# Ledger of designs, part 2: designed miniproteins, single chains

Each design is a single chain, and the fold is of that chain. pLDDT is the mean over its residues in the fold that is shown.

## One batch from the design tools (miniprotein)

Design m36
Fold by ESMFold2-Fast:
Structure m36 (fold): chain A 65 residues (1-65)
Amino acid sequence: GPVVTTMSVLPATLGLGLAREAARLSGGELRQLSPTVYEAVGPTVRVTVTLEGDRARVVAESIRD
């Protein structure tokens, strides 16, 4: 199926919560790459969270049919 990339801008607490939930559902772990960048890698999904002040930019890449 086609690879789909989605992006959302959320309040920082909501963005981090969403990334943790995505990691939990995919069986992956949320890893901090830098003070402002987090990454969760599952078998079919990669989620990156970038903190920008009080906001979080969440990018998810998944394979869909």
Scores: mean pLDDT 71

Design m37
Fold by ESMFold2-Fast:
Structure m37 (fold): chain A 100 residues (1-100)
Amino acid sequence: MEEELERLREEVERHRDDPAKQIEVALRALSLAQEALEQGDFELALRAVEVALEALRGVLSPEEIARLEALYQRMRAAKTREEMERYFRELGDLFLESLR
């Protein structure tokens, strides 16, 4: 998973002018975050969400990004798995709504 996360970060930088690629990278990064949460790797999950947010900066408005970043900060402050999973779901839902 670490190597996949590094590759996704490189793809964000290489394809900054390709919104479709940025969305693809964000979806893959969020999928990786979900897998990391299931394995109990909370630090990897947070890093994967960071990659997704960086990809989405080229696609979403600053206002939409600010809302997603607020949920990401809540995930970082979460003291339980259940709390972190809740904020992760809210972040995923908000991202999908922003693509409509």
Scores: mean pLDDT 84

Design m38
Fold by ESMFold2-Fast:
Structure m38 (fold): chain A 98 residues (1-98)
Amino acid sequence: LEEEIKKLKEKIKELLKKAVDSKPEELKKIADEVAKLLTKLIQLFDKQGLPRDEVLKEIGRIIAVMGTMETLILLAKKGAPKEQREKVAEEGIKVIEE
């Protein structure tokens, strides 16, 4: 269970890193993949039987990561500088790490 959670978090972090250099069409595919991995992560937290407060914290992190992906898509569509997109992705990665 712990190893599965760690593996999913690592995969999500790699997808966020890949998102920085991706075009809008590719970003949509990455966002869809991230959403699927986040759904699996929720299912694993349910299996852990976490207390309500811990579950709410994890849901908050999931919402934040999805917000990161939506922001990256919008920034890419508007032609925002790579540096700005990198900063957004880094914030999403930080959320997943903690």
Scores: mean pLDDT 80

Design m39
Fold by ESMFold2-Fast:
Structure m39 (fold): chain A 78 residues (1-78)
Amino acid sequence: MSEEARRKLEEGRRAKREMEEELERLRRATGEEVPRLVGRVLRAIGDALNAYLEALRLAKKAGDKELAEEAERGLEEL
């Protein structure tokens, strides 16, 4: 029942880590690298947002309150 929601939560957590890595690269970047890294950050944000929203939807449908709270926390931390 909550396995699909858990997989989506894990996808969101992976995308959030990728976002954090790209943000660190952006913080250190200069010149022509900046627009490219901004694009990567925005993509990672979108991936994390979509995965956490789907995890929240699936968790609520399954009645898994704890998993829904984890997904909401992930969204708040983006």
Scores: mean pLDDT 83

Design m40
Fold by ESMFold2-Fast:
Structure m40 (fold): chain A 81 residues (1-81)
Amino acid sequence: MEEEVKKYIEEGIKLIEENKEIMEAKDDPAEMIGLAFGKAEELSKEERLKLLMGAAYLVAKKAGNEEEGYKAARELFEKES
């Protein structure tokens, strides 16, 4: 994975960790994604991308598909960058 993609995922995870409601939804991937989208509306374009990349990675990791999470985050980065 490129360093920029990894950094965006890490910063996105930090944004999620700073929002307790999203973190508490960790056992419901659909709710976590919904809360992340809601939070993204309050952020800059760049921070929104980071949040969505972090959420995609965490949801995939919870499902046991960490590599697919990295791929999804990379695709978001490539589409929006």
Scores: mean pLDDT 73

Design m41
Fold by ESMFold2-Fast:
Structure m41 (fold): chain A 61 residues (1-61)
Amino acid sequence: DIEKAKELMEKGKEEIIEGRELISKGESTKGTGEVLRGIGNITEAGLVLGSEAAEKALKEA
C-alpha cells in the first residue's frame, strides 16, 4: 500500500537522522544500528510498492 510505504519511508528517514545524532554523541553502536534500521525501512517500503514510482517518494525522504 502506497500510504504505508510512505509512512515507512518517513520513519526510515527519521531513524537515519537519529542514528547520525547518536554517532555524533559517541553512541556509535546505537547510532549505526538506527541508521541501518532506517535504510532497511526505506528498502522495505520500495519493495512493498513494487514500482519505480516509489523512487520519487524516496528522494523526498
Scores: mean pLDDT 76

Design m42
Fold by ESMFold2-Fast:
Structure m42 (fold): chain A 97 residues (1-97)
Amino acid sequence: PVPPPGDAVLETPDGVSVPLTPEMQRLLQEFGDRLRRADSPEEVLDLAREMLERLVEKGHLTREQAQGLLRALLDLLYRQGALTDEQYQEWLREIEE
């Protein structure tokens, strides 16, 4: 059994703690399952973007918080050598627009 869903928190790169609502937890679990089926880092980024856009639309995250999280994931994948320089620059430009 999973521990109770109380006091779950998502931390942004700026050290801001965002409480995870049951709806956010459900969306994260749904996207977690989709991420397990992803075959490329581009697909992972696309799925993360879709998830974060939904969280912004539902008022669970600000656009700024969502952009920060997507950028952190992008930087992580780039550091791990999963993205080319061209892919990294393309995604950076789209996130910061």
Scores: mean pLDDT 69

Design m43
Fold by ESMFold2-Fast:
Structure m43 (fold): chain A 79 residues (1-79)
Amino acid sequence: QPLFLTVTLKRALSPEEAAALEQRLRAIPGVLSASVTNLPDGRTLVNAVVESEEAAQRVIDALKEAGYEIESVELRPLP
């Protein structure tokens, strides 16, 4: 069953950085879709549809490897 992953990053990203991050996340095995959106409060929202918890962990690991500070992580089944 596909899962919906929501990760909040502690900083805003430039449009170029956000686009590059989306491409990087979509290249991860088990990621079905990914989007990166700047929040009005200066944080970044990362949303991904993943095929498994293992795929969700790969996304989280990729964000940490890239040096992003994660504020929150939420993983839930798609409705």
Scores: mean pLDDT 85

Design m44
Fold by ESMFold2-Fast:
Structure m44 (fold): chain A 85 residues (1-85)
Amino acid sequence: SEDEDMLKQLEDQVKLIEKWLDYIKKNNISGVGPLLGQIDTALSMIDMLLSQTTDPELKKRAEELRERLHKIRDEAVELQKKLDS
């Protein structure tokens, strides 16, 4: 379904976001601002999916992905504070 395809794309995007955050952390480089922008875009897309899906399994997976992204966002915000020294 279109909702399943959207969720799969979002899951892949979150994996790329996690790798991007890891790369920034390991190399002490700039780039957290653009990463936060990608996280906020992904969160908006998850909220759209949650508003349109009636499938309980897809809803559960989207909610779990949303929680995962919020944790990543918190880490990115803390990293940004350190880099803005």
Scores: mean pLDDT 85

Design m45
Fold by ESMFold2-Fast:
Structure m45 (fold): chain A 101 residues (1-101)
Amino acid sequence: SELDKRIEELVDELVKLADEIAKASKDPEIQLEAEILKGLILIARGVYNITKDPIFLVEQLRKLAEKLIELGKKIGNEELVKKGQELVKRLDAVLAELKAS
């Protein structure tokens, strides 16, 4: 469905954001935190592939997106913060559509 495609695009964009944060920082702690968040995004997608619960997936992705925004703030990268905030808005829109169905 169009909604499933939008969710997969959001997963891919969150993974890219985690990679961009890891590359933008020289701090090994921030690099590790970004890689852990990337792993958790992929685990959430894996759980969705088994359970087929899109609400659980989108709620987990939203929580992980907020954590990526906090990493962007720690490294002082306003572009990555804004990208994360836009992804949260898109996740909130998808979640509203899922709850209305």
Scores: mean pLDDT 89

Design m46
Fold by ESMFold2-Fast:
Structure m46 (fold): chain A 91 residues (1-91)
Amino acid sequence: SKQEELQKQIDELKLEVLELSARGEQLFRNNGSAADLQKLIKEIEAVKAKLKELLADPNLTDQQKQLLQAMIQHLDDLLARAQAELARKQA
């Protein structure tokens, strides 16, 4: 069904969010390079764009919209942290 297809897309994006979070934490703990932080920022922005595009789908349930919004918020928090760490290195 359309709902099953949407849920699979949401589940796949959730895995991408979890992978970015894990990589971010590793880079922050290990004082990752400016280049690695820039790559992480670019990948966060790309996944966030996919989430926002999916959020425009009129077939989403309210529960699916809430989950997508929560994932976007999580990426916004991760992005802010990555940007702060990058700025610290460029100071």
Scores: mean pLDDT 90

Design m47
Fold by ESMFold2-Fast:
Structure m47 (fold): chain A 100 residues (1-100)
Amino acid sequence: SSLKEKVIEVAKEAFEKMKEVLSEEQQKILDAALDSIEKAKTVEEVIKGFVNAALTVLSQTKDPEKQKKLKEIMEEAAKKIKEILEENGIDANIKIDVKL
């Protein structure tokens, strides 16, 4: 698969894990974001789409235990994306900011 496809797969897996603690309405936000990400032309657009959607649902989540689980999923996804980018010779200048 292309670099873009590998990053989309990480985002998709992360969204599925996040859905386990999210409301039905928040799950729809992730589904819409995934549709946009799959249509993205660049890896940067995929990463931005993932981060924006993840931060949106996290900002709406008020339960501390659910927030912690979402942050853990986001941090693991960010780590995997960074590893994929580095393995493909892409500069460390691409920031995946999931800090909250």
Scores: mean pLDDT 83

Design m48
Fold by ESMFold2-Fast:
Structure m48 (fold): chain A 63 residues (1-63)
Amino acid sequence: SVKDQVNKLLDQAETAVNNGDFVTASDLISQAYDLSKQLDPSDQQSVIKKMQDIGDKMDASMP
């Protein structure tokens, strides 16, 4: 499902952040965001929250 694809992309983005690969993480987040537009509102909110958490982790890792 689209939701499964979005969750997979977000999991991969989090892994990329953990590896210091912020370019790959940003690309994966962008793909997840585009796909999330096809989800119902409750699933969109869950995705946005996860993207914010990953973004905060990236910001904390930047010099």
Scores: mean pLDDT 81

Design m49
Fold by ESMFold2-Fast:
Structure m49 (fold): chain A 55 residues (1-55)
Amino acid sequence: EEIEKVKEEIKKIQSELRRVDAEAPHLDPAEYLRRRRELTQKLIEATKKYKELMK
């Protein structure tokens, strides 16, 4: 079911976002912001898909 796949995708993105935040002190600031922005956008898109599937 597509809903289950999207839920797993959201969980994976959240885990990656936490990892990037944990590594922030060791990352170049520009690289940190770029990665965080990309992951945040993916999370927003996955959440939109989840809501559309719930309708």
Scores: mean pLDDT 81

Design m50
Fold by ESMFold2-Fast:
Structure m50 (fold): chain A 76 residues (1-76)
Amino acid sequence: AADLVLEGWRAFLAGDEELAERLGREAERRLAALPEEERRREELRASAALARYAGETGLIPEAEAARLAAEYEARL
């Protein structure tokens, strides 16, 4: 699910709204089907991946992105 969330954001930023919507819906379906504990872990992985992506693209400072990703991963 984390990979689908990241790919959905990449598609959205590239202007592919249809692909972004499709990937977002699939991620939501997979998360909804998981037990609560596994869903929490997948949400944390998705948050860490998005933080790294934001740093790589310059949306936030790289140091801040690395810190946020580490904080999410520490909660796994």
Scores: mean pLDDT 77

Design m51
Fold by ESMFold2-Fast:
Structure m51 (fold): chain A 76 residues (1-76)
Amino acid sequence: MEERRRELGREIAEKLEESFLEEIARLTGVSVEEVRNVETEEEVEKLVEGARRNGVSERMLSLIEAILREIAEERR
């Protein structure tokens, strides 16, 4: 049962991650693929600025920035 439990957890996490990336894409005004493929700090700043223009709160902007930076670092 541990293997099945771990697999379910992974599937749930993957689904939540996809939904979260879709929401970030909507808030920043770009495609999900652009969010996934962010590589540079300049791209992170552009996406955060897009979200700011769309009226996203400063607290949410900080979270989006942190997530985008993590994605960019993992791709380096």
Scores: mean pLDDT 75

Design m52
Fold by ESMFold2-Fast:
Structure m52 (fold): chain A 90 residues (1-90)
Amino acid sequence: MERVERARERLRELAERARSPDPEVRIRAIREMGRLSREVAELQTPEALEVLREALDALNELSHDPDPEVALTASMAAILVAVEITALEK
């Protein structure tokens, strides 16, 4: 499934960018992770669920960022991804 494979690659790229010393770069990466997660959730496959769980783990780590705007952005994205995971689970 090409879309899931590309999403997983993109998620890992974004997680790496979210380690940038620049808070603006981290916020942008987090927002892109949120958008990517919404797109992946629409696929409604078991493989998509795995990608969403990887995204949730990364966003939960970023929710402890020392920059308050980065932490808030990650927390909001994590909540949205968690809701998507719950909706896809049986």
Scores: mean pLDDT 83

Design m53
Fold by ESMFold2-Fast:
Structure m53 (fold): chain A 88 residues (1-88)
Amino acid sequence: SIEEEAKETLKEVEELAKKMGLPSSGIDANKYPESVEEVEEIIEKVTELAKKAAKIKSEESVELVRKATEALGLLELIKQLLKEKEKE
């Protein structure tokens, strides 16, 4: 499922962040909420992590930004699905 794919991608982002010495708090909170607001909070945290990683010149930073971008795409889709559920 898309939720399982997003969870695995976020786990990969967390592992890369740890290898780079970057904070991953809030991503590792295992917070897969049913609300749009809570998904937006996770999106914000992942986006900030990717911005910090992008300022570090390493192969690991490139991989983290790539995985973070993938995770953000999945989270945005989850957000849209939640919005459609509310629109019912």
Scores: mean pLDDT 74

Design m54
Fold by ESMFold2-Fast:
Structure m54 (fold): chain A 85 residues (1-85)
Amino acid sequence: VTGTEADLVMRVAEEEGLLTVTMDREGRIVSVGSVSPELAERLIEAIENGDAEGLLETLEEAGVPEEVLEKMREAVAAFREAQQR
């Protein structure tokens, strides 16, 4: 079961006010608001697959600024580093 890196990407997007995220009891993103149903479905699919790169591509296509995308990528990289000793 994956989704932690993808979760970070979505949390940054919510923090920047681009969308609304709803999490399940286990802390998994199960719903995305303030975007089209088509976009929300693609984002949820990427989250379920733990595909942070797919999320970033989808958000870039949706018009998210490069500076925000860079922040998301940095958060994912920092998380990966923290998982490594």
Scores: mean pLDDT 74

Design m55
Fold by ESMFold2-Fast:
Structure m55 (fold): chain A 108 residues (1-108)
Amino acid sequence: DEELKKLKIKQAKKIREEEMTEEQKAIAEAVKEVYEKVYGVKVYEAYVEKLDENRYRVTLLSEDGPRYYVLERVDENTYEVYDDERNVIARIKIENGKVVGVEILPKK
């Protein structure tokens, strides 16, 4: 699935995606690496969108199709990564807009 329709929709927001912060780019790479390690599939592209002050949406375009994750801030520098089934799959630590730690959690 080439996700071309979703990419076209994202192109209507590409100004926002081009304005993706260094923190959001670092989050995109970290979630991509977590997904590739957990599921053993290749991710081709990753995008991060701010939902509110405490949440990001991450879109992964993988060989298995699109995957969506939500990051929720649990303290000043830690986000938990939730999958579509509301499982926490990882924690990401961010300091000064940089990912400084990634903890992959076992799936329930």
Scores: mean pLDDT 73

Design m56
Fold by ESMFold2-Fast:
Structure m56 (fold): chain A 84 residues (1-84)
Amino acid sequence: SVEQRAERMGKLFEKTVKEANNAKDPLESDITMAVFRIMIGSLKTVNKDNPEVIELLEKSLEYGEQGDSKKASELLKKALLLGS
């Protein structure tokens, strides 16, 4: 279901941001965040014609960049549910 997909993707994104935050090596943290940015960018491309979804994805990226894994995940889940 859409809800199950949103939950799985949310957990993946939360894990990715947490792994970046917990990385002891700055290079490993930077690489993990680069992967997170690519994932958000791909979702923005797929949803290019839906400005509300784009806005939620951009907010998810901003919170992920700030290290807020839970808020990044919550906003991503909202974006995926809205995008149908």
Scores: mean pLDDT 85

Design m57
Fold by ESMFold2-Fast:
Structure m57 (fold): chain A 75 residues (1-75)
Amino acid sequence: SSVEQQLLDLQIKAIDKAIELAKKGHDAEAVEKYLQALLAGDDEEAERYAKEGKGPSDEEFIKELEKKKEELKKQ
C-alpha cells in the first residue's frame, strides 16, 4: 500500500500545482501540459509550460482538476 499511497500523493501534489498555476491566469492548454510534464517527472518541460500564460484559465478546467484531486483522495 505504501507505494500506491506515495504515487497517489505525488499525483495529488502535481494537481495542486496545476490548480495554482491555473488560478494565476494560465490557459487550460498550458496548465494541462504542465500537469502532464510533472506527472512524467519532466521538470524542465514543466518549467517551460509554467512560463506560458496565454490568457485567463477556464473555470471549468480548474473545477475538473479539483474533481480529479478529490477522486484520487478517495483511494
Scores: mean pLDDT 78

Design m58
Fold by ESMFold2-Fast:
Structure m58 (fold): chain A 99 residues (1-99)
Amino acid sequence: SEVEKNVKELIEAIENKDIEKIKEIFEKLKKNEEEFKKLPQEVKDELAEKVIEALKEDPEELREVLEPIIRFLELNGSKVAIEYRVEEGLELMRRWLES
């Protein structure tokens, strides 16, 4: 499917840290959100893993472009994206308990 092709191209753009290409392909995925939602969980989770890996490696450079992608993945059934968000929330709570 076109959406599966877009996911593969987005993963490649993320691995190459091509910010302009990431933005371009993500816009295509947003326009086809209903088709993306129908993808196997494994495909959604593979994309989420790549986004999270890149965020951990270069947070300052990539956060602005990748954060909307994590949000999109949470809303469209990525278990990995949801688990990442829960872990971030728990870490924030732990930091507040130390105050």
Scores: mean pLDDT 84

Design m59
Fold by ESMFold2-Fast:
Structure m59 (fold): chain A 70 residues (1-70)
Amino acid sequence: GLSKEEVIQRLQDVVDDWIDKYKLSEEAKKKVYELLKETVERINKARTLEELQEVVREFMNRVQDVIDES
């Protein structure tokens, strides 16, 4: 399975790709980076694979909302 470090790296790569691809505003970028920072802290505190998967799922949904509102 993926390590926490690999999961974090993949989320960072996805965020950078989405910011560039969708040309997010400065406000949207700030919101997405704040969500990423919070999510990285939650990933590092996760004790189970299920908790890790739930944290990632919630992050992806919240970032999609920011993109859709941009």
Scores: mean pLDDT 83

Design m60
Fold by ESMFold2-Fast:
Structure m60 (fold): chain A 114 residues (1-114)
Amino acid sequence: SELDELVDQKVVEMQRLIDYLEENLDSLSEEEVVEILRRAIDLFREIMEIAPDREDVLLALAVRLADAILLAEKKFPDNPEVKELREEVLELLRELHERYPPTPVLLTYISLLE
């Protein structure tokens, strides 16, 4: 369906953004890292809104997003925007925990971001 194609396109775009951040972290500015993370978070929110029934996809993307935040915070520990984005991702993980049956991996990442 058109909605399935739209969701798949957003999933691929989000994955490419996170891959790019992971591959290029040493050459990216703090501002570029923040922009990539904000775009990834926005895409994640859109996917959650359009396709809330895609639990496995949302959980996998949430884990990748949480890992990306932890990586960015380790690289730029004093950046207040990265810290703000960490709080946004933590709230998204808590939203998933409320919507879906509890998973050990999700609970682990909630603990890591707290």
Scores: mean pLDDT 89

Design m61
Fold by ESMFold2-Fast:
Structure m61 (fold): chain A 95 residues (1-95)
Amino acid sequence: MKEIEELIKKAEEEVEKALEILKEKIGEEEVLALLKELAPLGEELVKRAEEAKSLEEAFLLQAEYLRKLAEYLKPIAPEAAEELEKAAELLEEIV
């Protein structure tokens, strides 16, 4: 894989780990409820990403979103928050 594709793949793997930790901690139903509550934040990010003038700007916006999710999850599942922060760092390396 190309270097950028490898970083994206690793970031996706960290997000998947965060999701599994969260499901284990609070259960699948609570994870679904949390994702529904956070959907407006994701919609705002997608809107901002569509206005992005470069791929670098788009990746930085995605990293910002993951860091915001990590801060939101930190009191509930700090291990899941840590994996999201790792994903954000990997995306920031692309820039």
Scores: mean pLDDT 76

Design m62
Fold by ESMFold2-Fast:
Structure m62 (fold): chain A 91 residues (1-91)
Amino acid sequence: MIKVSVSKEDGEIIVTVELNDPRSGMVVLQVETDKAPAVRGAFVGPGDTITLRLPRGTTLKKVKVTIFYEDESGNLVKEEYEFEVPEVKGL
């Protein structure tokens, strides 16, 4: 399970992704803005977070999260989630 949140701090947009899963994986956070796309990837463990800050004057349009992990059978699994900004901003 993944948890995505969006907040604002001093005019910057902060996108945070948390893996609420007991296993480790590679997470790729991709955001679409009115300026340029931004991407951050990290290998994460249980309860870890990935945070991406967008500079002042950008408008966040879309958040995509891709998770890569090894399943119980040793197969590489890819899961992709797409979030619209108004739906993610429900605090």
Scores: mean pLDDT 73

Design m63
Fold by ESMFold2-Fast:
Structure m63 (fold): chain A 86 residues (1-86)
Amino acid sequence: NKEVEEAKRQAQEAAAILDERAKQYEKEDPGMGRYLQSQRDRAEAGIKNPETVVETATAAVQQVKALDSSEKIRAENRAAKAAAEA
């Protein structure tokens, strides 16, 4: 099934991005790091079930897009906080 194969690849790529972002946030924001790790784990678990891989890929891709937007805001907030505390 081409849809399942494509979704599996998209979910794997999204999971890899979430894993890398989780590691970055774990040092600066452990709460967000753990949240992203749970999203990565959910994506990896969903890949193993062909019936859920399409849903998993959709959710993981949307999470990465949301993360890109929130990461920009969080980076600005972290920089502002660091400057204020210096």
Scores: mean pLDDT 76

Design m64
Fold by ESMFold2-Fast:
Structure m64 (fold): chain A 110 residues (1-110)
Amino acid sequence: EEEEFLKELEELLKKHPTDLAAIQALVDRYIEEGDYEKALRFIDLLGEEEFQDKVAELAYKHGVEGPFAEYYRAKKEGNQEEADIYRALWEIYLVSLKLGVEREIKKAKA
């Protein structure tokens, strides 16, 4: 499933100006399909270092703006302090993203 997420995300990175917009678009796609479990699995994977590095590399490769792309750039340049700042920024975003999915699940049950 990791490979499927990366493939779908790369498609969206080509269509969106920021990495966060592409990530949101992929989550929104799974919500629209009614696959809340897949949306939550994607968000949980974004909390894992190995998957974060792959997402950051894709964002950087496609020249999009955002904390994932900047994280990869900072790591590539050997600036660990700057990389840690961008990581903290997307950590807040992931909490917001997960809460959004949980809200949609509650609406679907109402």
Scores: mean pLDDT 83

Design m65
Fold by ESMFold2-Fast:
Parts: C-alpha cells; sequence; structure tokens
Structure m65 (fold): chain A 57 residues (1-57)
C-alpha cells in the first residue's frame, strides 16, 4: 500500500545517499508508519529499500 511504498522509497533514498542500511531502514519505516502502514510492513519495506539504495551508493 502507499505507506509501504513510502517506507521503501524513503529507505532507498537514504541508503543511496550513503546512510548505513540500518539507519536508512529505520527512517524509511518511520515515514511508512506515519503514512498508515503497519509497523511490521513498514520495517520490511524500509529495510528492502535501504538495502537496495545502499547498493546504488
Amino acid sequence: GPGEEMAYRGGYKLGKSGLPVEAAAQAGAREGIEAGASPEDARRAGYLGAKEGHKAF
């Protein structure tokens, strides 16, 4: 859903900017939760985004 997409995109953007994967994932997850995703879905999406973003750094 939109919150999961926001978590993934947030994590990706921060990971790609050079933030450590764990920090990028947590920040992305927070944005996803604020957008209405469940904590579990937001954490999963944020982590996936952060991991892929960090590869692109």
Scores: mean pLDDT 88

Design m66
Fold by ESMFold2-Fast:
Structure m66 (fold): chain A 73 residues (1-73)
Amino acid sequence: SLALAERYKKIAEELIEEAEKAEKQGDKKMAIILLRQAIAAYEKAIEVSTDPALKAELEKKKAEVEARLAKLE
Protein backbone atom coordinates (compact mmCIF):
# COMPACT_ATOMS: atom_id res chain seq x y z
CA SER A 1 0.00 0.00 0.00
CA LEU A 2 1.37 3.40 -1.03
CA ALA A 3 -0.50 5.08 1.84
CA LEU A 4 1.00 2.65 4.37
CA ALA A 5 4.52 3.10 2.90
CA GLU A 6 4.13 6.91 3.16
CA ARG A 7 2.96 6.54 6.79
CA TYR A 8 6.04 4.50 7.76
CA LYS A 9 8.24 7.00 5.86
CA LYS A 10 6.70 9.84 7.93
CA ILE A 11 7.28 7.89 11.18
CA ALA A 12 10.95 7.41 10.19
CA GLU A 13 11.30 11.15 9.41
CA GLU A 14 9.77 12.09 12.80
CA LEU A 15 12.13 9.66 14.59
CA ILE A 16 15.13 11.21 12.77
CA GLU A 17 13.97 14.69 13.89
CA GLU A 18 13.74 13.45 17.52
CA ALA A 19 17.22 11.85 17.18
CA GLU A 20 18.63 15.22 16.02
CA LYS A 21 17.09 16.88 19.10
CA ALA A 22 18.65 14.20 21.35
CA GLU A 23 22.07 14.76 19.69
CA LYS A 24 21.80 18.54 20.29
CA GLN A 25 21.05 17.84 23.97
CA GLY A 26 24.10 15.53 24.23
CA ASP A 27 21.93 12.41 24.69
CA LYS A 28 23.92 10.10 22.40
CA LYS A 29 22.26 6.95 23.82
CA MET A 30 18.75 8.25 23.02
CA ALA A 31 19.88 9.42 19.55
CA ILE A 32 21.16 5.86 18.80
CA ILE A 33 17.86 4.30 19.96
CA LEU A 34 15.80 6.73 17.85
CA LEU A 35 17.98 6.21 14.74
CA ARG A 36 17.60 2.41 15.11
CA GLN A 37 13.81 2.88 15.32
CA ALA A 38 13.94 5.11 12.19
CA ILE A 39 15.81 2.34 10.32
CA ALA A 40 13.10 -0.16 11.36
CA ALA A 41 10.38 2.25 10.16
CA TYR A 42 12.11 2.61 6.77
CA GLU A 43 12.39 -1.22 6.56
CA LYS A 44 8.61 -1.45 7.08
CA ALA A 45 8.03 1.27 4.45
CA ILE A 46 10.20 -0.69 1.96
CA GLU A 47 8.42 -3.98 2.82
CA VAL A 48 4.93 -2.56 2.09
CA SER A 49 5.99 -0.45 -0.93
CA THR A 50 4.99 -1.66 -4.42
CA ASP A 51 6.43 1.42 -6.23
CA PRO A 52 10.01 0.74 -7.43
CA ALA A 53 10.88 4.47 -7.39
CA LEU A 54 9.62 4.95 -3.82
CA LYS A 55 11.39 1.73 -2.73
CA ALA A 56 14.70 3.02 -4.18
CA GLU A 57 14.21 6.38 -2.38
CA LEU A 58 13.45 4.60 0.93
CA GLU A 59 16.53 2.33 0.56
CA LYS A 60 18.70 5.44 0.02
CA LYS A 61 17.18 7.21 3.07
CA LYS A 62 17.67 4.07 5.18
CA ALA A 63 21.35 3.91 4.11
CA GLU A 64 21.81 7.58 5.13
CA VAL A 65 20.40 6.82 8.62
CA GLU A 66 22.65 3.71 8.91
CA ALA A 67 25.67 5.91 8.04
CA ARG A 68 24.66 8.43 10.76
CA LEU A 69 24.25 5.61 13.30
CA ALA A 70 27.70 4.17 12.43
CA LYS A 71 29.32 7.56 13.19
CA LEU A 72 27.67 7.64 16.66
CA GLU A 73 28.71 4.06 17.54
Scores: mean pLDDT 88

Design m67
Fold by ESMFold2-Fast:
Parts: sequence; C-alpha cells; structure tokens
Structure m67 (fold): chain A 67 residues (1-67)
Amino acid sequence: DQQIQQLKQQYQLYQTQADSSKKMADSLDKLGKQEGDDYGKKSKAAQKVQQDFEQKAQQLQQQAQQL
C-alpha cells in the first residue's frame, strides 16, 4: 500500500502549508492593527493570502472525503 502512504504524505504536506500560511496571514493582520496605517495595507494583502490558502484547504478536505 505504497499509494496510501503517498496520499498521507501529500495530504500532510498541503495541510502544513495551509496552516503555516494562515498563521503568517494572522500575524500580519495583527501587526497591521497594532502598528497603524502602513501595516493596514499589508494586513489586507495578508487577508487575501489567507483566503487563497483557505480555498486550497477546502480542496484538501474535498479530496479527503473522496477517499
């Protein structure tokens, strides 16, 4: 069952990337709220990155449900 191991590794890799990107976006959003206007614009960019990775996470969930 090499295929099962490969799927688990792939899933974990994508899950980790999604989580890491969300944490980064959250950190940037927090900095934007604390540091003022300059970080406010960066916070918006971070929110967009988070949304993009949330979509990727949904794809992971969908694939997991198909298993």
Scores: mean pLDDT 67

Design m68
Fold by ESMFold2-Fast:
Structure m68 (fold): chain A 87 residues (1-87)
Amino acid sequence: SIEEILKEMEKIAEEIKKSADEKSKKLLDELMELAKKMATASEEEVRKIMEEIKKIYEKLLELIEDEKTRELLKKLGDLIQEIAELA
């Protein structure tokens, strides 16, 4: 379910935040807000939200150098894609 995916995403986001700088934490919060909006969005809005999420995700990949944290970010991206498919 979308609710279970969002819960897993929040857990992963908290793990990323443990090692993230303030800029990365802010971008991660923005990404999580967009994912939550996407869960209740129309099909047309999902496409627009996904474009914004991709921009934030790329910025996070530039800021996060730690390989383990990058792997968590990858998992977060996969879960966002699952929400987009279910919405």
Scores: mean pLDDT 83

Design m69
Fold by ESMFold2-Fast:
Structure m69 (fold): chain A 61 residues (1-61)
Amino acid sequence: SVKAELEELVEAALAVADEGTRVFIEWAKEEALKAMETMSEEEQKKMLEQFKAFLDEVLAS
């Protein structure tokens, strides 16, 4: 599922993130999961792609 893919991406990111970044990623994950409750499957997939880009940018910082 899209939610399972998001959780796997978050776990991978948390494994390499510093403490401050981890707190921010956890917060962003919870907000994304809440938003997905009212989204269509297509909207969830688009949000997952945006979340991947977000994680890449955050980890590059």
Scores: mean pLDDT 81

